# Designs tried in a protein design run: designed miniproteins, single chains, continued (3). Part 78

Each design is a single chain, and the fold is of that chain. pLDDT is the mean over its residues in the fold that is shown.

## One batch from the design tools (miniprotein)

Design m10692
Fold by ESMFold2-Fast:
Order: sequence, then structure tokens, then C-alpha cells
Structure m10692 (fold): chain A 65 residues (1-65)
Amino acid sequence: GNEEEQIAAYEFLTSPQAALLLQELKEVPQEQRKAKIQQAVQAYYKVTLSSDSLNKVFELVVSLQ
């Protein structure tokens, strides 16, 4: 995966504006959480994460919760 994409996604997910998204993820079944993260990153950064980058970002999100 692209390291710059992973860093950008991590910075977004740890930002104050992502706090609502992190709360929404708790209400979503675990199997749908990766798709929710991908949609949010696409909306704000206009980039589609590779499966490898998405998996790494998901691991970071799990560690924050």
C-alpha cells in the first residue's frame, strides 16, 4: 500500500472531525466498518485506499477504540 495514503488516513481518523465517524463505527457491524472507513476517506481525500492500506488503517482505528 501507499505509505502517504496510510498517513493521511490515520491523521484524518485521529482528528476532531473524525470523532463522529468513530462513534458511528461502534454502531455498525464489524464486517461493514472497513467499507465505512473507505467511504469517509474517499469523501474527504478523494482517494481510494488499496486493500493493504485500508487494512492497516482499520488496525489503527481498532487500537484507538
Scores: mean pLDDT 70

Design m10693
Fold by ESMFold2-Fast:
Order: structure tokens, then sequence, then C-alpha cells
Structure m10693 (fold): chain A 76 residues (1-76)
């Protein structure tokens, strides 16, 4: 089974998907109304699970992340 998402992890993955599959840390912080440090922590958790990939300040949705997000969206 795909890993279960916390509400914060779901919000970050959804924001990346709504931004066309990639977003910067500052864009995510602004869209979610949270600190950049909060976004960085959540992104680090998602990257550890293989749900996003990171290149510098840019965060990209992985195929596994897209599947996890779709499963959560379908359940809601």
Amino acid sequence: ALPALTPEQFAVLRAIAENGGSATLEELAKRLGVSRATVQRIVDELEAQGLVSREGDTVKLTPAGGRALAAEMEAR
C-alpha cells in the first residue's frame, strides 16, 4: 500500500500538484500560509518517503507522490 499522508503532507503534495507538479519552498510557504521552515520539514519527510524529489529550492512530485495524492483525494 502507498504510505498514509498526514494532513500537512497531503496539503504540500496537493499544492505541488496544483502548481503543475513542481514548486519552490517559498511558493509552498506562501500558498499554505506557513513558515518556510515548516514547509522544509514537511518536504524533508516527503522526500524520505520518496513522494517528492528536491533540486535546490525546487520540489517536484514523484510518480509515487502523485499516486499517494490521488488516493487521498479519491478518499475525500
Scores: mean pLDDT 81

Design m10694
Fold by ESMFold2-Fast:
Structure m10694 (fold): chain A 65 residues (1-65)
Amino acid sequence: SDAETRAKLEALLKEYSEEERAAILEQLEAGQFVGEAERFLKRYAALHGAPTERDLALLRELLKQ
């Protein structure tokens, strides 16, 4: 569910600084899976499985808050 995915994303994002979260958002909005976005998504995949397009949309929404 979206709520479960948000909880997983929020728990992982809590381990990242404001600067790192800003970098992830910038890279994701640019459509680039490099740097901090690549590192975050690889870690998410290792813990929770490969992120879906919906998971990426929820991640972008959370990072804009």
Scores: mean pLDDT 83

Design m10695
Fold by ESMFold2-Fast:
Structure m10695 (fold): chain A 88 residues (1-88)
Amino acid sequence: MEILEEIRKLLEEFKKAVENGDQEKVDETLQKIAELLSKLTDPEAIREVKKMIEELYEKYKDKMTEEQKRGFQLLIDYADEKIEELEK
């Protein structure tokens, strides 16, 4: 799945941006991940992405700004809500 592969690449870019303290790149990658997540219709793929996002949040949360943490939490919440809607 092309979208899932693109999200994986963006998550890797996110890791590097957080490790380098590049706040602009962190914000950019979060926005792109949100856009791609909105295009996913397979609940299993969304669940996989949610897990990857949660693992990154747990690992890097101490290096994030409060605004970045909020953006990350919104992505997790969005993925969860979309899974519930699709699996109704």
Scores: mean pLDDT 79

Design m10696
Fold by ESMFold2-Fast:
Structure m10696 (fold): chain A 81 residues (1-81)
Amino acid sequence: MSELERVERRFLALVLHLWHEGVRRNDEAALALAEAAMREGEAIAKRLSPENLEEVLRELQRLVDRLEAEARALGVPVPAV
C-alpha cells in the first residue's frame, strides 16, 4: 500500500466513523465535522497529480491529524485504522 493510500484510508475511516457516531448519538456537531472534512478532502484530492503528490500527501495528513483531534474533543473515539 502506498503512503497516500494509507493516509486516504485513515481519512475515510475517520469520516465514516464520525458519520456513524453522529447519526447514532444524534450529534449535529459530529455530522457537521464529517461533512466539512469530506469537502476539504475532496478539494485536496482534486488537485492530485504526479508533480504535487508530496504536497497533497502533507495536506491530507494535516487534515487527518486535525480531524482526529476534533473528533476526540467531541468525545468520539478515534478508530485504530
Scores: mean pLDDT 80

Design m10697
Fold by ESMFold2-Fast:
Structure m10697 (fold): chain A 78 residues (1-78)
Amino acid sequence: MEKEDLEKLLELTGEAQKILQEYLENPEADKEEVIKKLEEIKKEAEKIKEKSEDEKTKEAAEKLVEDIEKVIELLKKE
């Protein structure tokens, strides 16, 4: 169970990084679509934080949520 949560967090981290890279490299990228996708990843990370019984997994999920929130704030400043 805990191993699956950690693997899911790694997947979510990779998805967030891919979305950001595509945004930076694509002049046609829709900022609203990027924010929406990041918010979805944030919600999944929040669910893992609430569900997980492992302290390290909870800390990793919390950090991912915080990192995504910071990115969304930066995108919204434009």
Scores: mean pLDDT 79

Design m10698
Fold by ESMFold2-Fast:
Structure m10698 (fold): chain A 60 residues (1-60)
Amino acid sequence: SQQLVLRYTADSIRKIGDLIDFRLELKRAGDPNWEKKYQERNAQAQAELQQQRREVDQQM
């Protein structure tokens, strides 16, 4: 449905922004594990976006 497409688009933009900010904060703090922490956050965000994409695809 169009509502699922709009939700997916908005969530995609939000999650990208959150990931950029998170990575910046980790680097600013000099966290030696920043890559692992970033990948964990990124994996969670990607899983959520993939789930939403599947919902859109099932209705198209």
Scores: mean pLDDT 78

Design m10699
Fold by ESMFold2-Fast:
Structure m10699 (fold): chain A 115 residues (1-115)
Amino acid sequence: SKLDEAKELFREFSEILRKEAQKYVDKETFKEINKVIDEALKEIDRAESLDEFVAVFRKAQQKIVEILKKHNLSEEVRRRFYRLLGKGTEALQLYSEGKLDEAREVIEEARKEVE
């Protein structure tokens, strides 16, 4: 289903974000980001509509931005994360418009930038 495809893209994006966080942030910041991702993954598994899925995705992104603002990160690290989160927002927007293939391409671009 369209919702199942969205959930799979979110799982893929979450792992990209987790890998980037592990490389560039300290252990305490990583623990906070990892907790937000784990909680969001559990909430998306329970989402029964695209609107519920979008709400979970946006809430998780907002929490991660708050964590990044709370911690004293270098300009380079902050820029990397905001770019990555921006790709997540772009993929979500494309998916909400029915552009699943374009949303997948944005996630693959994010993966290549991290790996």
Scores: mean pLDDT 83

Design m10700
Fold by ESMFold2-Fast:
Structure m10700 (fold): chain A 57 residues (1-57)
Amino acid sequence: SEKEKMKEELLKLVDDPELAEQVKGTIDAWWKATNGDKEALEEMYKRIKEALEKRKK
């Protein structure tokens, strides 16, 4: 699913196992809270990705 692909892409940016679990949980919780709203999921994905990329610089 698109949700699973987004989680996979975000996990490529994560080297900390605890943070990886938080990222997975956040995507799953956001998907559930928005009743599968793809636009809301994409916005959350972008925010998380930006935050994780900032950590690597």
Scores: mean pLDDT 76

Design m10701
Fold by ESMFold2-Fast:
Structure m10701 (fold): chain A 80 residues (1-80)
Amino acid sequence: MKENLEEALRVAKLYLEKVKAGGSRDHKNSAAIAVGVGFREMGEKQKGQDLAKEITSSSDEKAAELVERGIKEIEEALAK
């Protein structure tokens, strides 16, 4: 549902800010989960799972870039 996708977007944006501010591994994991949930709501479960795994295994800088990419795709889905 649209509301679930909007919630996933809000949570992803919150944790992206924490990752960029030098957040912990837990912040990176939370951002990955939020992106994964958003992609699942978009019907792209496998793509979301693959992206979430890449986020959790990446450096904080690379993880932030991947979370921003995920957020952009979720925002584009909500704009339709």
Scores: mean pLDDT 81

Design m10702
Fold by ESMFold2-Fast:
Structure m10702 (fold): chain A 68 residues (1-68)
Amino acid sequence: SLAEEVRRRVEQAEANLKAAGITLDEDERRSILLAVARALVQKRKGLPSDETPDVEEARRLAEEAERL
C-alpha cells in the first residue's frame, strides 16, 4: 500500500540521517515525507515528474498508512 511505503521510506531516510549524526526537525521531517510521497505517487500512478504532491496528498497517504 502507498501509505505503508511512504511511512517506511520516511523512517528509512530518518534512520539514515540519524546514523550520519543528523537530527531532524518537524519541518525537515515534513520535507522528507513530501519528497517520498511525491516519488511514490509518480512511480505508482505513472504521473509525470513535473507533478509535485501537496501537503494534503502527503497527509492522506499518511492517514491511510495509520488505518492499515
Scores: mean pLDDT 62

Design m10703
Fold by ESMFold2-Fast:
Order: structure tokens, then sequence, then C-alpha cells
Structure m10703 (fold): chain A 100 residues (1-100)
């Protein structure tokens, strides 16, 4: 699990430094969060307002968002982050998932 956080931080740094393409970053994020790459691409298109998702796509987006949220909260808990900050982050992310 600590390896997952280190991989996530390394990927973010490589992407910011331009050492990997956005497509390569998406593939690696899909592996880290155990998501279908097509689902991540759908999330990116939705965030960029390129699509209006249908009912099935909305359900897939919510499931993907919940899976990402769960993994991020697990990583924060393992780093012994302030429990109040972890709980606040959970509430904010759940509100964003409900807005999908």
Amino acid sequence: MEELLEQLLALNQQQVEGKISDDEALEKYAELFELDIELLKLMVKYDNKEITPNKEEQEKLREAARKILERLLELRALRQDNPEEVEEARRRMEEEVEKL
C-alpha cells in the first residue's frame, strides 16, 4: 500500500515534469486505481464538459469516482494523516460523487 502512494506521487511528478504523456499517465493511473482505462477517459471527457453522460455512463462515473475515493482515503489513513482531515476529505468527495 505504501508502494502505491509512492507510485502515485512519482507519476504525478513525471507528468508535471513532462517526462510522460497524458495518455501514459492515464494508463498508469488506471492500473493504480484498478479502473478500466476507457472509464478514466470517460471521466476526463466529462470533467472537460465534452460529453453529457447518459444514465448508464453516469452510473459508471459514480462507481469509478467511489473506487478512486476509497483508494485515496485508504492511502491517507495509512500515512497517519489527521483523522478529521481524512473525514472532511471523504465528505467532500462523497458530495462530488452525488453531483454526478
Scores: mean pLDDT 68

Design m10704
Fold by ESMFold2-Fast:
Structure m10704 (fold): chain A 93 residues (1-93)
Amino acid sequence: DFAEFIANLSDEQLDKILEALEKSKERVEKELPEELKKVVLEALEKQIELIKKLKETEDEEERKKLAEEFVKILEELLLKLVPSEEIREELEK
């Protein structure tokens, strides 16, 4: 379970994830088109907030909920980056 894996990470490991997310934001701002940039940046900002909250949270059940929200944002981002119109065009070929 990926959410359980995230919920059990140490503060040091969470700091490495934060560093990676911040670097991803810089890359997205430079490389993606404006429409995709907005969607990806909003998702990355939410993920950064959740990881910061995880570092401050000691309750195991609450950590699990924060990790599940983190994973949900990843899944929702994937769906937004693959528009149904593009999927439909590929299937109709």
Scores: mean pLDDT 76

Design m10705
Fold by ESMFold2-Fast:
Structure m10705 (fold): chain A 77 residues (1-77)
Amino acid sequence: MEEQKKVAKATGLVISAIGHAVEAEILVKTDPSQLEKAKKYVEEGERDAKEAEELDETAGKQARKSVEYGRKVIEEV
């Protein structure tokens, strides 16, 4: 039961991290002047990924992958 609750919360954090990475990508591709705002979204995604990793290693890896993608998109600007 406790493990199921941790997995559910970790899954929510993965979804949050993916959302932040997608928002960062949309911002920099639509308007490169939004780079600083996109960086803030990536930072928020990193916090989500760290919290997910503490709850579930697999979820943490998935969240980190999404954040890394967002960071790479920002670096290409």
Scores: mean pLDDT 81

Design m10706
Fold by ESMFold2-Fast:
Structure m10706 (fold): chain A 60 residues (1-60)
Amino acid sequence: AAPAEATRPLSEAQREAALARYREDLEKVSKTDPSLTPEDIEEELARAARVIDARSAAAA
C-alpha cells in the first residue's frame, strides 16, 4: 500500500481541477499585470502540468 503521508498522486480529475483553478488565478493576475501575456499563462500551465505528472509518476 502506498504511504498516505507521501505527496499523493493526483487523479486526472484532480489534476484538471488544479490546473483550471491555477489558470483562473493567472488570468486574474494578468488583468492587474499587463506584462503577463496569454502565452506566459499557457507556458506556466504546461510547466505546472509537467510537475504534477512527474510527482504522480514518482509517487505512483
Scores: mean pLDDT 72

Design m10707
Fold by ESMFold2-Fast:
Structure m10707 (fold): chain A 85 residues (1-85)
Amino acid sequence: MSIEEAIKEIEELLALAKAAGAPEAVKAIQKELDKAKKAKNEKEALEALKKAAEAVLRHSEDKEVRLRAIGVLLRAIGELLDLEL
């Protein structure tokens, strides 16, 4: 996954968290979005994406947003493992 793709997925999670009314998730995801925009490489962007998805799971009880975050988290972990192997 490219840095640009990771940023777009974090932006999507941010929009979903805003729509679901989860202010703590929104704040945490925004911090990870800012980190992804400053990423020096794909690994840093994927770590930010992983943490953004984890923030949804910690702070949002919206089932649709949580299911999206689980999918994003699994994909980010898979991509990170591919970079380490």
Scores: mean pLDDT 85

Design m10708
Fold by ESMFold2-Fast:
Structure m10708 (fold): chain A 58 residues (1-58)
Amino acid sequence: SRQELIAEAERLIAEGRFDEAIDLVEKHMSELGDQGRRLLAEAYANAGRGEEALAVLA
């Protein structure tokens, strides 16, 4: 479900597994929509990839 995907992405981010979180969210962007973009931006920012984080929100 969408809620399970969000929870899994947040768990991966909390564990510092940013690349896995990014891959998971990108794979399910059609289901996650705006929530997916926010999760991607969070993961990129936490990974020190600020340029990609800004690009996702534009």
Scores: mean pLDDT 84

Design m10709
Fold by ESMFold2-Fast:
Structure m10709 (fold): chain A 85 residues (1-85)
Amino acid sequence: SEALAKAGERVAETGEKVAKLGEEAGDKKAKEMGELGARYAREGAELARKGASVEVSIGYLLRGLGYYVEGALLLKKKGVEIPPV
C-alpha cells in the first residue's frame, strides 16, 4: 500500500527529528529512541512498497511509533517541543 508507505515515511521523518532534538538536548536515550522509531517506520514503508502484507507493514509502523513516543516523552520532560507525527 502506497498510503502505508507514505505514513511510514512521515513517522520516520518525525523519529529523525526526535533523534536530533535528543542529541541537541544531550539525551542519549531520546536520541536512541528517535533513531529506532525512524528505522522501524522506514522498514515498514519499504515492506509496504515491496508488496508485504498490510499486517506486517503496520507491525513495523506501530513499533516505530512506540519508539517515537518514548523518545518524545523523554524530551517533553526536558521542556522540548515535540514534533507532530
Scores: mean pLDDT 81

Design m10710
Fold by ESMFold2-Fast:
Structure m10710 (fold): chain A 86 residues (1-86)
Amino acid sequence: SMEEQLRKEYDELVRKARELIDKLQETLNEMEKNKAPKEQIDRLKQLIADMQRLLERVEANREDLKKGIAELKLAIEQMQDFLDSL
């Protein structure tokens, strides 16, 4: 039961993280279209790359659900804060 709840939370956070990475990609495309400053574009590219690597690492280590959940929550907060700052 506790493991089932952790797995559901993990799966939902993975889904949320993927949706936010997609939104960051859309934001990057819009920034490039609108000729945003190179520093802002480069910073967003780095954030996307870092979040993709984090997601790959978390998905590769599925046995540690609690650690994965904690890392995903921090990643989601970081991505959401970036989007909310726009």
Scores: mean pLDDT 87

Design m10711
Fold by ESMFold2-Fast:
Structure m10711 (fold): chain A 120 residues (1-120)
Amino acid sequence: EKEKKFKELLEKAKEYVEKAKEKVEEAIENIEDPEKAIELAKEAKEYVEKALEYVKEANKIKPNALLERIEDGLEEIKKKIDEAIKALEEGDTEKAKELLEEAKYGLEGVLEMLEKVLKE
């Protein structure tokens, strides 16, 4: 029962990380439209927050160093998205793009780590 719930929570986390990545990619594509890029980045942040909640719940069931790394990674990604939103609000499009590309790279790393936990 606990193992089934653990896997279900991580599958949900994976779904939200994939959704966050899609929204970050859309924000990068719309970087020349700051208002739209901000809205997409906010949606990405919401998905990162949901993924983080699921990972935290899974780690409570079965504490794991890799899940702790995933939590830390998602917190850092959330921070990068917040910094990108601020850069867009300040008109610094180049900085915002760099931060969103860093967030995308981080989300790809989190997906690989989640898949490793789910396959093992």
Scores: mean pLDDT 90

Design m10712
Fold by ESMFold2-Fast:
Structure m10712 (fold): chain A 71 residues (1-71)
Amino acid sequence: SSDEQRVLELVQRMQEIRRKSLTASKEEVERLKEEFERIARELLALTPEEQRAAMEQMIAQWMAELEAAIA
């Protein structure tokens, strides 16, 4: 479905942000974090209830990695 394609696209964009953060400045990582949070909200809205906990855990882990890159 179109929603399934959108979910895959959003996950790919989150992975791209993670890759970009590895070579970005602290200021750039902060901007990437804001974009990541926006994408995460859309992804969770499209995630089926039975997959929500797993998706939330994945997002939390990736967000923690971004926050560690700033610290």
Scores: mean pLDDT 83

Design m10713
Fold by ESMFold2-Fast:
Structure m10713 (fold): chain A 67 residues (1-67)
Amino acid sequence: AVVIDKETAQEMANIVRAYVGDQAVITGIREEGDKFIVDFVYQGNNYQAELARENGKWTLLSLVKKD
């Protein structure tokens, strides 16, 4: 299990919501190597986003709908 601090979790949540909308509900965040995986629900559907932080900037690498 990875413990993500509150500020880092909030930054990642803000990036996801900036891309998909303020109604996105974050259900989980985990670290996976050099990236972070953010699971969220938007309009009743489950999604997964991959984020990386390089040179002090957050980058959305992928966003996929889960069944």
Scores: mean pLDDT 79

Design m10714
Fold by ESMFold2-Fast:
Structure m10714 (fold): chain A 95 residues (1-95)
Amino acid sequence: AAMSAAQQAAAVDVMEELLRELKEKENLPEEEVEEYLAELEELRANGLTPAQVNGFAMLLVKEKRWDEAEALVPAEVVARAKELLEAVEKGLIPE
């Protein structure tokens, strides 16, 4: 399915919010945060591939931000990713 410009913009906005949260939680260096912000601006200008959006949605599932992941990819994809994450957490499959 073709990704809309709105879905791409939403993906970058959520990435920026996660970066700010990680900065506070993990005490990331300012230099590292600035590098990530520059990468997000490049993604916003050039657009995201479907693979990049799907990869980010999987990171949102790992962080248990399911509503935000469902904004980027179909709910069935999020549900399957949740099942895989639970299997990894139970030690049934490797990470």
Scores: mean pLDDT 69

Design m10715
Fold by ESMFold2-Fast:
Structure m10715 (fold): chain A 71 residues (1-71)
Amino acid sequence: MAISAEKLEIAAEPYLSSDPNVRAGRIAAAMILASIGEEDRLSPELQKAYEFALEHKDLSLEEVRKLVEEL
């Protein structure tokens, strides 16, 4: 499912980080968790994406957006 970059940036506000890579990783993890909670688990691949986001917190916001879009 596609998530806009603007929406991801707004979601980053609770995660205090000036590092865009760390910020993007936290956004990805938060959005994935929210999707699981709200939509009652979209797919098993969403779990893998969440683990990937946690391991790769150095990803840019654009990279995490693409990761979520591929789900």
Scores: mean pLDDT 52

Design m10716
Fold by ESMFold2-Fast:
Structure m10716 (fold): chain A 97 residues (1-97)
Amino acid sequence: EEERVREAVERALEWLRETFGLSEEEQETVRRALEGAAEAGLSAEEIEQGLRDAEAAIAAVEAYLAGELSEAELQALEARAGFVARIAVALYLRRLA
């Protein structure tokens, strides 16, 4: 349902905001990306699953950068990553740059 998608988007945005300290401009950009993905067919369940996987995805990138995870293992995780987890990784990498 549209309401469930809206609630999932708000939960994902809240977690990303708190985790990365997003500015109001960054929050709007992330909100638009999540809403656009939902309009393109991303379900509430897929958004919620990506959010559950987001911390593990960041940890995998951290392990890779520390030399504790192989490139092949990182590629396998990237292939399985949901939309929200990919956003979380992108934000993490931008904070490192």
Scores: mean pLDDT 81

Design m10717
Fold by ESMFold2-Fast:
Order: C-alpha cells, then structure tokens, then sequence
Structure m10717 (fold): chain A 61 residues (1-61)
C-alpha cells in the first residue's frame, strides 16, 4: 500500500537513527490521520523495533 511504501522510505532514509525514524513515522501518522491501531499494524508488518514503536506512540500523545 502507499502508506507501507511511505513508511519503508522513512525507515531507509533514517537507517541507524531511531529518533529520526520515530519522528518521520509520527509525522506520517499525523499527516494521514492514522489511528494508533492502524499505525501499530503497519509498524508490526514492517518489523519496526519496540524502541522505535514506543518513541512513535510517545510523540503522538
């Protein structure tokens, strides 16, 4: 899906920078109006680390 591709692009662009990945994913979620449930499903599908997931969810509070 387009959302999965955008998230993959963020993962590649910020490889080795978990804070940059988390900020990019949080910005994507806000821009696309993704629910926490939808966001978590995409992150799980793409094997996003727990550290990055926790940072993303904190940024969305």
Amino acid sequence: SDLEQKMIDILIAHMGNPDGIAEGIADLAKEQGLSQEELSKIMDKLHVSKEVKDKVLELLK
Scores: mean pLDDT 85

Design m10718
Fold by ESMFold2-Fast:
Structure m10718 (fold): chain A 70 residues (1-70)
Amino acid sequence: SIEEELERTELLLLTLKFVRDSTQWLIDTSGSRMPASLLQNNLRNRDILDARIAELQDRRAALQRQLAAS
């Protein structure tokens, strides 16, 4: 159902936001002490997470509109 898809999307968003925030915390607290390659990988992973979060936020909004129109 749309309600079940919305619930799954919201749970996934919560999980990815937590991972994204944890990645940013690691960059902020330890980035200056990391090998350059590891820092670049963490920055890349953050950017991938940001893109995925944005995609899921759009999906959540679309599901909310569908549910409201029902």
Scores: mean pLDDT 90

Design m10719
Fold by ESMFold2-Fast:
Structure m10719 (fold): chain A 63 residues (1-63)
Amino acid sequence: SGLDLAGLDLNLPVETVRRLVERYRAGADPATLARELARLGGVHLSPEEARRVMEGILAAEDI
């Protein structure tokens, strides 16, 4: 689906999203990871959308 977790609606590589999940598993804060995703310039999101993307990634990691 779009920016929820898989593929990212803005056409970011899955590898990029996976790296953020791995960093979270290593102990990084979700908010910090969301900012990093936005800074990569591949995700043109509002602050709320960036948070929503990270929330979706975290939900996917739970399963």
Scores: mean pLDDT 60

Design m10720
Fold by ESMFold2-Fast:
Structure m10720 (fold): chain A 86 residues (1-86)
Amino acid sequence: AEAILEAIRRALELLKEAAEAKDPEEVKRLIEEAVAAVMSAAPAAEELAERDPARLAEVEAAAARLVEENREAIEKAIEKAREIGA
């Protein structure tokens, strides 16, 4: 559970860095690392879904709040990715 939220927090930190980066190659690298961080949480989410679906629902709710709190940084990173064709 905590590992999933840590992966999401790491991905959000990387997206914030991407939003502030000026080098297109650095932006692309940070976005790729953010995607990798999210993907690394998939096995933990699958295990949690099998063992404790209620806890997974709590983690999903917490993740949704983290995403909403960081929506502007995420949107800025996505905009930069679109500009560089990433």
Scores: mean pLDDT 79

Design m10721
Fold by ESMFold2-Fast:
Structure m10721 (fold): chain A 90 residues (1-90)
Amino acid sequence: SRDEWLAQYRESVEELTERGEEAYKKGQEALKKGDLKEAKKYAKEVEEAAESLDGLAEYLRDVDPELAEEARRKAEELRKKAQEILKQIE
């Protein structure tokens, strides 16, 4: 059904957001330890999660515009978090 199909995409948005948040947490932990290489790696993983959310948002735009906009907003939030890590490792 439509409800079952939309539930799967909502779960995908949540999973990608969680993946990005976990990478952000690990990036911050790496910064505290002075491991700039690991911090860069995790910032990249946060950015990849954001890119995946943007791709999902573009796909969903015509079928569920509200969920698409939610995914886009979560992608923007994750991109800001990735930049926060990257600015600390100039």
Scores: mean pLDDT 87

Design m10722
Fold by ESMFold2-Fast:
Structure m10722 (fold): chain A 74 residues (1-74)
Amino acid sequence: MDSDIQQLQQNMLQVQKNTDEAEKVGKGEEAKKIRDEGLDLASEKVSQGDYKGAADIVGKTAKELKELAEKGKS
């Protein structure tokens, strides 16, 4: 549980960083949609006590946001 909570926290920081990077390249609107959808799903998992599932969802969200930011760089 503790390691899953730590992974969730680290992945949340990556979501924030990658959202900011996507906004800098003009993809802020798309980034907010990806962020909000991922965090809503993760919040549902946290409410169920599934911190591992929440960490996995947030990790996938962070990856999608990173890919969006990279596509915005020309």
Scores: mean pLDDT 83

Design m10723
Fold by ESMFold2-Fast:
Structure m10723 (fold): chain A 89 residues (1-89)
Amino acid sequence: MKELVRKAAVLATAAGILVVAYELEGSAEDAVRAAELARRAVELAVEAGALDEGDLRLAERAARAAEESGTEEGIEAAERLRELLEEAR
């Protein structure tokens, strides 16, 4: 499980950077990618039994960014992430 925890942390860090990048420049592609990476990070953290409040807050922020991007890809990525968050709680 050590490898899963490490991979989840790396993906969460990358998602966080892209959320900040979206907030600074408004790139829809950054928002979509942030939501996709956050979803993968949550999946791995759940599998490792290591999901924490910080992971959930980042994922919610990434989903919001993707939704705000106004693109079909962003809305779809946010929906997939929201569905996972409801399951993970």
Scores: mean pLDDT 83

Design m10724
Fold by ESMFold2-Fast:
Structure m10724 (fold): chain A 72 residues (1-72)
Amino acid sequence: SMAERIEKELAERLEEFKKQNKYDELIDFVRRSYLLAKLGLPLTRETVEANREKIDSIYEELKKKAQENRKK
């Protein structure tokens, strides 16, 4: 599905950001924007706070996926 493709692509992009030592600045933006879009929710502070657990869960999945893609 489109969501699965976006998930994989963002996981790989997280690893690229880490290579540039700018991942700390970009991870929060990528995590927040992607996860809200995946949930079909508006990009608002309220929505982020209400969905914090789900956001963290998906972020961990993305992180694992990026690591797996790098291991070959």
Scores: mean pLDDT 60

Design m10725
Fold by ESMFold2-Fast:
Structure m10725 (fold): chain A 58 residues (1-58)
Amino acid sequence: SSMLEREKKRLLDEVEERLKNKDYDGVHDLIERANLTLPPDVASEFNRRALELIKESN
């Protein structure tokens, strides 16, 4: 689904921007919101990529 892929990318871009700003509380809140709004399969892939971005930011 192209809409879900665009939403996932948008959320990942927002995670990356919040990490650049060292807004770790904002990253946590965004991940929680994403897991409430995305379908489970998409949320799983989003979480994997978001965790990778978090690890790379340290």
Scores: mean pLDDT 85

Design m10726
Fold by ESMFold2-Fast:
Structure m10726 (fold): chain A 61 residues (1-61)
Amino acid sequence: SRQKVQQVVQTAANLILDGASLDDVLATVDKLSDQLKLSPQDKQRVKQVAKTTYDAWKAMQ
């Protein structure tokens, strides 16, 4: 569902703002996506969004 995808994306964003490494962010995204039963397509999309957000945030530092 869209709500579950939004929860995972928001969790990833919060971890990035708190200074977590990309590996930790992606591990948390994998764990939550599996826990919430996201489709493989939604899981891959969330991972891609997390990577893009991390790269953008690091470029601003």
Scores: mean pLDDT 85

Design m10727
Fold by ESMFold2-Fast:
Structure m10727 (fold): chain A 111 residues (1-111)
Amino acid sequence: MTLSEKLEEFLKKHGITLTEEMRKALQLLDEGKYDEAIKILEKVLERDPNNVAAQLILLAAAVMSGNIDLVRKYLLKLKELGQMELAKEVIKIVYEHTGNELAKNILESLE
């Protein structure tokens, strides 16, 4: 199972609707095209700044790309929306699937 498949299953389980743009961003995540995924998700967030699904997928892409500034930005936004538990679960999925060191460090700082 790919990282994108695991994230899509998680988001659907929590009643989060994915658009075709979000599915394309998830596919780019599997391809290691994190900057392209981020660009698509930023366009979604220009139209809908409080879109939780787009913020969660962008957080995953930011963690995978090592973009600390985007990680901090979207963790703060998700916290303001009361979605910190979903944010933590997304980072946990990234860590468990990839062994990403930044994901591990973020989880340790939030526990």
Scores: mean pLDDT 87

